# Designed miniproteins, single chains, continued (2): the designs that were tried, part 17

Each design is a single chain, and the fold is of that chain. pLDDT is the mean over its residues in the fold that is shown.

## One batch from the design tools (miniprotein)

Design m4529
Fold by ESMFold2-Fast:
Structure m4529 (fold): chain A 100 residues (1-100)
Amino acid sequence: SELENQRLLSELTQAILAGDVEKVRELVKKLLERGYDLNAQDGSGLTLLHLAAYNGRVEIVKELLELAKDKIDLNQKDRNGKTVLDIAKENGNEEIVKLL
């Protein structure tokens, strides 16, 4: 259901912001089981991967890449024209740059 996807996405957003790697893993698996598109963008053009990169969440970026594998589009741009790599470079997050 769309309401359940919105609930899971709300919880996942909070888990990403909190840096809760285990909760992110749990919620991403539930969303994938429901057929959720991990490349879906919010009102700012942010994917979950953009959100993790903007917040410098190295371990969460790693988990999203591991869980999604070939299902994530790394070249997707937010509303500011930024890819996840652009965000990581601009923020000086060398660990995230190395994961991409």
Scores: mean pLDDT 84

Design m4530
Fold by ESMFold2-Fast:
Structure m4530 (fold): chain A 74 residues (1-74)
Amino acid sequence: MFIKLSLTEKKVLILVEVEGKSQAEVAKELGISKATVSKYLKKGREAMEKIMKATGLSKEEILKRLEEVVKEEE
């Protein structure tokens, strides 16, 4: 469950999908390029889709679990 994603990749997914921030806002907040944000979002969304298929959990349920993991890693 998101074990292959870095902390930064997880944060990008949460900031866009949970908090509704734009890629530009996330790039500024994390000090990375918009291209890197786009790349990390793609990786995070692909990981989420695989977990949804494996577990039957909704996108919202997976994002809640990811948010808790990020809190524990901080």
Scores: mean pLDDT 77

Design m4531
Fold by ESMFold2-Fast:
Structure m4531 (fold): chain A 75 residues (1-75)
Amino acid sequence: MEELRKELFEAARKGDVERVRKLIAEHPELVNAVDEDGRTPLSYAASVEDPEKREELIRILREAGADLEKAQNAK
């Protein structure tokens, strides 16, 4: 399972829309997973430079239950 989390983070970071869509469709429980730095897939997606890929990634993740608030530290 940890390997799937790593793949999701990497796909989101790279802007790989197809891979993120597939991983979330098969494993929706991973949508709010956090890495060792406390980042979520949505956090990485929000950092994608390509605006079209970024928008699609955020849409996919939000539809699966992701929230921008989970990508930000409280204080």
Scores: mean pLDDT 76

Design m4532
Fold by ESMFold2-Fast:
Structure m4532 (fold): chain A 63 residues (1-63)
Amino acid sequence: MATKIAVAKKTVPLDNPAVLGFKKGEKLKILKELDSETWVAQSLATGKTGLVGKSDLEVVGEL
């Protein structure tokens, strides 16, 4: 119920300071849904928070 965990399907480089950069296979904690295509997420590897595209991630469970 609490928090969704997703795995990155591809590497996304930092292109914008508002967007979260991550590598393929990185696990992210989904904090909230901003719109139908965009989440706010935190990298479990780096602790950084930012905007992520839903299409770049696969939800694998929750904490």
Scores: mean pLDDT 75

Design m4533
Fold by ESMFold2-Fast:
Structure m4533 (fold): chain A 83 residues (1-83)
Amino acid sequence: VPTTLEEVEEKVKEIIGQQLKLSPDQLPIDRNASFSELGFNSLSTVELKAALEKEFNVEIPDEEAEKITTVQDAVNFIHGKLH
């Protein structure tokens, strides 16, 4: 289970890469990039949230999910939920 901020960041980027089906030449993912800039639409954002919830065994309420717009926002939120 990722417990440090760095471990959470690495796992979040891995999941984003898997959801977007990115090739190695599209890595690394910029932590300051928004999900819309990375190519997520409303449906794929819901699928990303579900994947993050499953991987980290956390719940991301819709109200909090609306505030998570960047990769770094997701990392910080998940890290906070694990501690």
Scores: mean pLDDT 74

Design m4534
Fold by ESMFold2-Fast:
Structure m4534 (fold): chain A 120 residues (1-120)
Amino acid sequence: HLAAKEGHKEIVQILIANGADVNAQDKDGYTPLHLAARYGHKEIVKILNPAQDKYGYTPLHLAARSGHKEIVKILPDVNAQDTSGFTPFDLATIFGHEEIAEILEKLGAVENPNIKLKHL
C-alpha cells in the first residue's frame, strides 16, 4: 500500500505482475486503489481496478471527499453507496468540494434533494 500512497507507479506495476492482491485491504479497509485515489496519484489509479472496501467506500468516495478533481474524472461507479447510504456526490457536497460535486453531476450522479451545493 505504501507504494500506491507515495505515487510509485513502477513499484505498483511490479507488485501486480508478481501476483500481489490489488484488492488486499489494510487494517482500515483500504486497498492500494483507495490510497492512490485519496492521495491524488492519477497514473496509479489508471492501472488499478476499482473495488469497494468493507465500509462500502469506492476509491471515488475517497477522491471526492479529499478534493482530487483529476481522479474523480477517471473513476467509475458515481452512484455507489457506502454503508451509511452516501454517494461520492454526497461526500463532495458535505466536505465543501463544489467543483467535484459539479463534475459528478455531469457524470450522471443522482442529486440528494436535501443536500445541495452551498453556492445558491
Scores: mean pLDDT 62

Design m4535
Fold by ESMFold2-Fast:
Structure m4535 (fold): chain A 158 residues (1-158)
Amino acid sequence: VTDLFLSVPEDKPSKFSEEELIEEIKSSPKLEILNLSGNQLLTDNSALALAELLKVNKTLKTLLLSGNKNLSDNSALALAEALKINKSLKYLDLSFNTLISENSALALAEALKINKSLETLILSNNNIGDNGALALANALKINKSLKTLDLSGNKKIS
């Protein structure tokens, strides 16, 4: 077992609380990869608690949140505010979160104007439209850290 990787706990009951998530991450000071993908119990409150943790965390490099049905624009807004402060995160996956919309892309675009650490942002198969895509494209004119942006499968981009 490595302190560098945490996935959805296979051994924890099907009700993973925000407090249990935050306690696990705090107890893992070497944690570099957090995979919470496909976790149907993650809510906007869980994402808000994770965003507050990210403001002070210096070890996490990869955050995987793909395929979470209850993560909305509020989740992405909280994570965007954390990214303005966080200098450690390199990879963020928010793909297949169909409640993530244009407002999420706008907030992440504003975060990318400030953030100098994030190298990969995956936003594929969400509900992002042309204004959100344009805002992200404009943020990349000044952002020099982001190497990969994936907007594929956003059916509202024309």
Scores: mean pLDDT 86

Design m4536
Fold by ESMFold2-Fast:
Structure m4536 (fold): chain A 75 residues (1-75)
Amino acid sequence: TEEGEKLLEEGNKAYEDGKYKEAVELYTQAIKAFPPNTLERAQALRNLGDALAKLGKYEEAERLYQEAAAEEKAA
């Protein structure tokens, strides 16, 4: 949990700095660090989608948004 929160925070900082590829890596690590069916994991999935959209990967972003919505409903 603490590791996941730190990775999510670092990912958010990278995203704010326009470092979208770095944000993707950090959000991916955060998702793995959070337990399934948590609001924090859903947030990391949504943020990963946002970073992928910034990189023009719209189809991948859409899948992450769908995963985030499912995760949030299960939390």
Scores: mean pLDDT 85

Design m4537
Fold by ESMFold2-Fast:
Structure m4537 (fold): chain A 153 residues (1-153)
Amino acid sequence: MEVRDLQDEELPAVTELLRRELAPVLFPHVEITVEMVRRLVEHEGAENFLVAVVDGEVVGSVALLNFRGDTVELSYLVVDRRYRGKGVGSALVKAAAEKAKARGLKKVILSVPEDNTAAIKFFERQGFEKIGTRENSRLGDKLVTVYIMELDL
């Protein structure tokens, strides 16, 4: 397993991973296309996207977005269901945190739905602490409560 920056040739594989594993939860009525992921990568910078690769297959991705002062948001963390429980998500979070630290950032933040007990317990094991709550966050057609979680770098 390797964790590295996203390459342009991997955009179709990352798009399919986001569409299959993330869209049913976050975007149930949005068709995630390669063109949408490309425009996001072009806008935010390809160097803000990390992939996990096993035997030449993209098996996970994460993004560092919304840079604000000394803080960055960890977004679009996804792992192929076949590779869950194998440390892929922890390797992506670690590489993202090391990359944020190397840029002189002090904090990584994220937003997680309060009902996503599996993701909450995952981020707590990565050293993230709950620092707040935001009500009425839009998740598809639903208003949900999200926890704001923070990791010091």
Scores: mean pLDDT 95

Design m4538
Fold by ESMFold2-Fast:
Structure m4538 (fold): chain A 67 residues (1-67)
Amino acid sequence: MEEYVVAGLAPSEETARRAAQAMLDAGAKEVRVVPTPQGYAVAGIANSQEEADRVAKAMEEAGATRV
């Protein structure tokens, strides 16, 4: 089974934490929040394209932009 990486950029730590929780609630695994010069990167792993799409939607609804 191929793993799908879902990643986004959040403007603040608070937004990144909300996005990470939303991704976990949508089924993502190995969710990480990393500070970057452009904001906070949020990344998680999905086990299918359908799961990746749900995780990405949840992340974007929490305020992060998919990259």
Scores: mean pLDDT 81

Design m4539
Fold by ESMFold2-Fast:
Structure m4539 (fold): chain A 68 residues (1-68)
Amino acid sequence: LEEKLEKINSLSPLEQKIVNLLAESGKPLSAKEIAEKLGISQATVTRHLNKLKEKGLVIKIGNKYALA
């Protein structure tokens, strides 16, 4: 829990917005849905989602992403 909070606090502003959006939604979201909600390109969202996945903060469920 403490390690997870530390990782969240070390994120870039965009990565923090993605994490907050997933927390607020209460459900898995696709990269396209996240991009549409944040008003940014799907390619940019996918890049940051991959980085968040490497940090263990998000998981991929089918074609969607959720908080780990």
Scores: mean pLDDT 78

Design m4540
Fold by ESMFold2-Fast:
Structure m4540 (fold): chain A 112 residues (1-112)
Amino acid sequence: AALRGDLEAVKEALAAGADVNAKDFYGRTPLHLAALAGHLEIVELLLEAGADVNAKDDEGRTPLHLAAEAGHLEIVELLLEAGADVEAKDKEGRTPLDLAKEAGNEELVKLL
């Protein structure tokens, strides 16, 4: 749902009382999926709805890890403003900064 960028469907689900922090089969929340996919407006909506900015998936990754790996600069900025933990480590011991460095994204390395 969130991964596909359907903003209206996300708004309708939240209005109907959907759990903003519900986890899928991989332990990912809607915020993880929106951050990975680069859906800035959905990320903003989910954070306003009370999404856990520091939720961890089954790999120990936060939404900030996924946005940094995918190179989504504006989403990284928004997650940092929302209180994302820049020092969070995944199960491989990697921080969002480590993933940005591995991706070769110098602008994200500078921001993190």
Scores: mean pLDDT 84

Design m4541
Fold by ESMFold2-Fast:
Structure m4541 (fold): chain A 70 residues (1-70)
Amino acid sequence: GDTELHRAARAGDLDRVKELLEAGVTAEGRTLDVNAQNADGRTPLAIALEEGHREVAAVLAAAGADPALR
C-alpha cells in the first residue's frame, strides 16, 4: 500500500512532504524510505511527477529520491 509520503506526494501537499522528510519517520514510527515503492511499484517522486506537482518532486529529489525509480 501507499506510505504517508506516497499519499502526500499524490495530494501535492508540499508542507506534509517537508514535515515527513524532516522527521525521517512514518506516522507508525518506522524509518522513512524516500524511494519506497507502493503496490504498483511507484515511488513518491514518480507519483508527484505524474500528478504534475513540481515543487513536491523537487523537494523529494533534493532529499535523495532517485528519479530513475518509478
Scores: mean pLDDT 73

Design m4542
Fold by ESMFold2-Fast:
Structure m4542 (fold): chain A 89 residues (1-89)
Amino acid sequence: MEELEELAKKGDATAQAQLGYLYYLEGDYEKAEEYFKKAAELGSAGGYAGLAYVYYKKGDYEKAREYAEKALELDPNNEAAKEILEKID
C-alpha cells in the first residue's frame, strides 16, 4: 500500500490504476475515481476501464459505456472494459 501510494504520487499510471482498484474494492468510489482519472489522463486503458467500473457502480451507465469504449480504443483486448459493456447491455 505505502509503496503503491508513493509510485502513484510520482505519476506512475500503473500504480494509479492499481490504487484506484484497491479503493474501488473498499467501496471508496470517490478516491477510486480520482486515481483512475489520473491514470486515464496518462493514457492508461486500465484507468479508463476503472472509470467504467466506478460509473457502473454509481448507476451512470452512459458514462460507464463511454469510458469502457475509450479503454477498448487504447487496448482492444481489455477484458475489464468488455465485461462492463456486457453488463450494461
Scores: mean pLDDT 83

Design m4543
Fold by ESMFold2-Fast:
Structure m4543 (fold): chain A 119 residues (1-119)
Amino acid sequence: LEAARNGDLEALRAALEAGADPNAQNAYGETPLHVAAREGRLEVARLLLEAGADPNAQNIWGETPLHLAAREGRLEVARLLLEAGADPRARDNFGRTPLDLAREEGHEEVAALIEEALA
């Protein structure tokens, strides 16, 4: 969904109401929620989750939206994903968790948030 990439909430809402699949995958296995998580688009991520987006969907590398939010330091999207049932223990195809990615990139606040979700 191009509207998810652009952050256009009304275009995204119209597309979803017209029957667009919130779980549609691109050539890399990425869903709109993966893109929203990477870009830090909080309201886009919220709308996608309300429309039935899977917070645990995996791209071709086994990465979930939470992996991407953690790698990019997207604190509020990471919080929303965890509240929506994202698995903080999910491992990508290289055995990395979202916590591993947050630590590798030095995103201390996201790392702390995920550590609390693991306790």
Scores: mean pLDDT 89

Design m4544
Fold by ESMFold2-Fast:
Structure m4544 (fold): chain A 116 residues (1-116)
Amino acid sequence: SAVRRLHLAARAGALEVVKRLLAAGVDVNAKDEEGRTPLHYAAESGHLEVAKLLLEQGADVNAVDNEGRTPLHYAAESGHVEVFKLLVEQGADVEHRDDEGLSPLDLAARNPETTI
C-alpha cells in the first residue's frame, strides 16, 4: 500500500520517494499497524532531511504510537542528536511518558550521544 511505502521510505531515508508519495496525496500522519507515523521511523533511523520534509508537510511532532511513544522517544533511544534537536525546536514534548513510564529525557540519559 502507499501508506506502507511512505513508512518504509521514511525509515530508509529515501527523500525523493517520500517527496513523490506526499505529492501523490499520501497522508503525512498515516499510522501503520503499530500506530507509528512516517515521522516515528525517520526519527528512529536518524534521517534529518526526511524528518524536516515531513514536518514541513504537517507531520504531528507529538504523534503517539501503540506503545505510547512519540518520534522524540525514538530519536532519544537511538542517539540521533540532530533529529532530537529538530523535534524539540518543532514543539516535541520532552517529558511525555510512554507505556513503560519513560520520557524522551529518560531515554536520552541512557544514551550519552543524545545531548539535550
Scores: mean pLDDT 88

Design m4545
Fold by ESMFold2-Fast:
Structure m4545 (fold): chain A 98 residues (1-98)
Amino acid sequence: DKLEELRKLLAEAKSPEDLPVNLKLTDGSTPLHMHALLGSAAGVRELLAKGADVNAQDDDGRTPLHLAVEVGHDEIVEILVAAGADLNAKDKNGRTPL
């Protein structure tokens, strides 16, 4: 679902630089949310280096850290925490990432 939306945006863009690092998809997710969900350490590092908001929240109030923990991508969790991810951010159900 979200991956197909990202693939469509990438197919329309001539280059990854054509996409804003903080672009919001239909559910409020950013590219950082998608790379965290997929376990793409290289993609997460590149987006953070370009100024992606590590604490961006989707329409459910979830941050990229929420998604990385949910899927069990330990390397992504470490990268996001080192980049200043808020360990106390609450989703719309009051859940923190940890």
Scores: mean pLDDT 75

Design m4546
Fold by ESMFold2-Fast:
Structure m4546 (fold): chain A 60 residues (1-60)
Amino acid sequence: MMEFTFEFDSEERAREVAERLRELYPDAEVTVEGKTVTVRYSGSVERAIGLALIMIGETL
C-alpha cells in the first residue's frame, strides 16, 4: 500500500483535486482534512506514479 499526502493553498482547491482523483482512481482511498489531501493506493506502482504526478502538477 502506498500513501501520498499533499497540502494545497485552500480547502476549496483540496476538495476539487480530491474529487478529480476519485474519478480518475476509483480504487484509491482519498481523504480531505482542511487543505490536506491524503491518498492511499494499493494498485500498481505505475498508476501510483501517475497519481503523484497529477498532485505535483496541481500544487505547482
Scores: mean pLDDT 75

Design m4547
Fold by ESMFold2-Fast:
Structure m4547 (fold): chain A 79 residues (1-79)
Amino acid sequence: GSKRFSEAELREAFSEFDKDGNGYISAAEMSHVMSRMLGIKPNATLDKFVQQMISEADVDGDGRVDFEEFVTMMTRMMG
């Protein structure tokens, strides 16, 4: 079933993986967030979905995921 999270819950999840506090997370960290939030083990299919979502949401094209892009990806994955 689809899950919805508040902005505060998404911000806490983002901050958990933004270990250096620079306001960005990597694609690998995004895969871990998605795995944890959806209860799915990391795998090649999940990694492919994350890469596609990052490519669609990453308006800067720098391969880093900011909070706005993170919220967009989480919302899209959860429906």
Scores: mean pLDDT 69

Design m4548
Fold by ESMFold2-Fast:
Structure m4548 (fold): chain A 121 residues (1-121)
Amino acid sequence: ALDRRGYSPLHRAAERGDVDAVRALLAAGADVNEVMVDPETGKPNRSKTTPLHLAAFMGRVEVVEVLLAAGADPNYKDGYGLTPLDYAELRLELGVPVLVDGKRSSREDLERTIELLRSHL
């Protein structure tokens, strides 16, 4: 089910860095490359953001590893032409990683995420 902003459960688990939820959702048949949709129309929204984009932006290293192992496309461009690598690099340039649902990412997590994404390009 989509939330009120068009995020799937997999998008939210990836953003939070909830590795167990990501694994469970993928095992249940979630599309690893699913994009955010407009909840009113069910069509892809303009952002076309994948779970990998959100995990990369948040520096969720283990989630990035799980998504890539499940066949996530590291070259997937969102509606603005940005890849998951672009999201991680943008977050690193913006400074200190934000806390989401009590789970903080570090600069080291972002740097490791960037290295991991580059190794798959």
Scores: mean pLDDT 77

Design m4549
Fold by ESMFold2-Fast:
Structure m4549 (fold): chain A 60 residues (1-60)
Amino acid sequence: GPLLARAIEDFEALLPTELSFKKGDLLEVLREVNDNFWLAKSLKTGEEGYVPKSFLEILK
């Protein structure tokens, strides 16, 4: 199934390639970009963008 993550705090995108989210939002992790960022899709909006790993928890 899809790899899901939950936001543990709010994130405001600084770049147009980044995805903003609010604490409690659910995201699908699409791929790893580097040690600090995933490419993810918001389940709330359907938008995709780069998200910081430290702001998210992976759901088991």
Scores: mean pLDDT 88

Design m4550
Fold by ESMFold2-Fast:
Structure m4550 (fold): chain A 74 residues (1-74)
Amino acid sequence: MFKDWSKEDIERLKKLFSLYDPDGSGKITVEQLKEVLKKLGLNPSDEELEEILKKADKDGDGKVDYKYFIKLIE
């Protein structure tokens, strides 16, 4: 569940997002988000990923705004 994130988990998440987004676009694919979450020991459901995409895909391009995602889970 997103609201159980510690400060250390958020910091690891930010580092992983930087690895997947070296250009600083602020966006990653749903597959990249799934891999990031798995590296943190999470197993997101397809429904959870769809909900994140709906809230964090502001452009409708199928990519997640991970800066918005971080705000969503903080």
Scores: mean pLDDT 73

Design m4551
Fold by ESMFold2-Fast:
Structure m4551 (fold): chain A 90 residues (1-90)
Amino acid sequence: LGDELLEAARNGDLERVRELLAQGADVNTKGTSGPLTNATPLELAAINGHKEIVKLLLENGADPTVKNDKGYTPVEIANAKTEEERKKLA
């Protein structure tokens, strides 16, 4: 559930995110392996510009205050206007 939620959030799969949350996936889960290590679903959705998934995760209790290794919150990353800006913050 956790790793599946992280992957769905990263890939922009809104319906899969909804299904996993309905199944009891931890909205604040953190990745434990590979490129998802220490990332949250909210952070991955924000980095990849998936605004609707960011909104859905926040509505389900995602913590918007978790900072990445560069000191940015998911909301700060999601508010970047371009993919280039998001890559710089990620």
Scores: mean pLDDT 73

Design m4552
Fold by ESMFold2-Fast:
Structure m4552 (fold): chain A 63 residues (1-63)
Amino acid sequence: MKGDIYQAVKDYEARLPTELSLKKGEKVEVLKEVSENFLYAKSLETGKEGYVPKSFVEKIGEK
């Protein structure tokens, strides 16, 4: 999953400073799969890094 590209399916507002806020359609690169429910990812638009819930993103890049 590291290096996979995911896209936000809806807006996500960060609840904690360690989380990444996303706008619908924003693409992120997975840096680490942290748990069943969270990825640690980098926004390809802003370069910011943080935790994102898997339920708010879908995989669009192959491997």
Scores: mean pLDDT 79

Design m4553
Fold by ESMFold2-Fast:
Structure m4553 (fold): chain A 61 residues (1-61)
Amino acid sequence: MSAEEIFSLFDKDKDGTLDINELVALKELFPEISLEELDVDKDGTVSLEEFTAYLNRLNSE
């Protein structure tokens, strides 16, 4: 399952970022995802680049 495919499912605005509401929905489906680690900038949004990097770290365990 591709990080880009997952991101596209939640990026309803197609603006290349996930807002806080989309991140909450993501965590409901994938409880292993930490919102604190995803939101590196602490601004309540996550870019495709940050999301892909996070999933790669998670899979590197």
Scores: mean pLDDT 72

Design m4554
Fold by ESMFold2-Fast:
Structure m4554 (fold): chain A 75 residues (1-75)
Amino acid sequence: SEDLTAKLFEAARAGQVDEVKKLLEEHPSLVNAQDAEGRTALHLAATVEDVETRLKLMEVLLKYGADIQKATQAT
């Protein structure tokens, strides 16, 4: 649901690795879900300032099949 997508995006933006992992374990199809601006959770994970947290988030997202090509497109 859109509500779960919003929850995933909030967790990714906040650097909540465990929450992102839990959401993707329960709903793996959310990994490439897009917001109203066409951004994925991987886009939001890339904005996390803490390098170790960012890398952990990106590893989790990529394990669940996040589309890296979408994440590298700047608009």
Scores: mean pLDDT 78

Design m4555
Fold by ESMFold2-Fast:
Structure m4555 (fold): chain A 159 residues (1-159)
Amino acid sequence: SKEEEEEEEAAQKVKELGGVEPLIKALKDESASVRAEAAFALGKIATPENAQQALEPLIKALKDESFAVRSAAAFALGEIASKVPSIAPQAVEPLIKALKDESEEVRAAAAFALGEIAKSAPSVVVEAGAVEPLIKALKDESASVRTAAAFALGNIAAN
């Protein structure tokens, strides 16, 4: 109940912020729930005009102490890079590293994000060396990671 209340409060706080600059500041909030919600919100509101402003803060969030924040950052980078192909090379390399994260939630999010990017820019994902790490992720202990890796490799192979 306390954890659910904190998540609901974090979502409401982030919803009220609006705009890229307040959300980037919220990535440094003391609450991991607020940082995770800020990362998700940045993924949703990013445009070609502001994608570069969100990119570096989200890449830093991939190294956050909370696996929930790292997972949210991986999803956000996938959303932004899918919408703004020009930044895809900068997002793909950090996501490939996140495939080796200690948390299965982060590894699954990174594999899924690479799959989303591969729908619009498969050559960028291949050229960055994602194929071999994704093949290894097919043997991951987590069914969610294996499913996300299969999704990503399927999108690469379809193009």
Scores: mean pLDDT 87

Design m4556
Fold by ESMFold2-Fast:
Structure m4556 (fold): chain A 61 residues (1-61)
Amino acid sequence: GPPATTGGGAAAVSGAAAGGDEAAEKRARQYSMLHDGEKAAEAAREGGNEQGAELARRESE
């Protein structure tokens, strides 16, 4: 059911990435330094940082 989103969920894109899980950010950054976008995306996703996972996935293309 696709009800309209009313002022919630995806407002602060940069804030959500930065204010998320720092541990996930650190792991994703480490894997990114090794040029392993798939593992960087997995680490970010496991930490609950979907924004970071999406970015790592796109960097991999």
Scores: mean pLDDT 62

Design m4557
Fold by ESMFold2-Fast:
Structure m4557 (fold): chain A 81 residues (1-81)
Amino acid sequence: DKKRIEEIKELIDKVPPEKEHEIRLDFIPSFLQGNKGVIKSLLDKIYNKDYSGTTTSYLKDYGDEKTLDEIREEVEKVLNS
């Protein structure tokens, strides 16, 4: 759902630069954690059903709904901390 992805992107943009590093997602490799650009790129890949890449192929089995829920929950947690 495009609207849901846009809402999550708006939440990501509200995270202050000093808190960006606090965004942690289990399905993102440790060296890519705490990066708004990485998360937004991932949201674009989910929207386009682009799971052909070696770094995102596992998300096809993980599920779009679960991935979007976990991104939203983590971003909201960081914003409310």
Scores: mean pLDDT 74

Design m4558
Fold by ESMFold2-Fast:
Structure m4558 (fold): chain A 65 residues (1-65)
Amino acid sequence: MKILKVRALVDYEAKTPEEISLKKGEVRLLEVLDDSDRNWWHVRDLETGREGWIPTNAIEVLEEL
């Protein structure tokens, strides 16, 4: 189980129901479910329980927990 503390670098609006929206400057704890692609990760937000894909260029990894 891989948990990352990340900061959103930009506002990102989900384009499909399989994606997660991000707000610039927000810090989140994400469980990484699938990181096999460099550009898109499948994650679970540990605060909301939402699962979905996020673009990796929209986040900065602060810590690996």
Scores: mean pLDDT 85

Design m4559
Fold by ESMFold2-Fast:
Structure m4559 (fold): chain A 66 residues (1-66)
Amino acid sequence: RDLNAELFLAAYTGNVERVKELIEKGADVTARTVDGKTPLDLALENGHTEVAELLRKIAEERGLPA
């Protein structure tokens, strides 16, 4: 689950490049932090719209709630 922790950090910091790589490696876009936040939630809370768009697109492609 280290990929999920890295995905949370990348979403929180707005690192679009790292988010793309982690998703390609199979990080779980539906994973939640200890606070119940998804990567999408973290991106939106911090104003990282490009990361949020990527996460939403991947969730839609997989039929997930992201």
Scores: mean pLDDT 79

Design m4560
Fold by ESMFold2-Fast:
Structure m4560 (fold): chain A 84 residues (1-84)
Amino acid sequence: LTEAEIKEAFRIFDKDGNGYISAAELQHVMRNEVGNKISDAAIDNMIREADKDGNGQIDFEEFVTMMTSPMIKVTAEKFIQDMI
């Protein structure tokens, strides 16, 4: 999983080009793509950790941190590949 692939996935979610993605939209997509391998609670926790400000918006740095987490690296790689 390369930074370029993560950046492309972020741009797909960042439809407004404002540098943020909706935590709710990301949660919905992750549940649909990886819900069979990761519990809803784990997905919710990952997104809450990424959304440090609690404003429902995730910036690029937080998105990269979440996608490169050792616990979800393999699942995140598949998720990003399915989105690109």
Scores: mean pLDDT 69

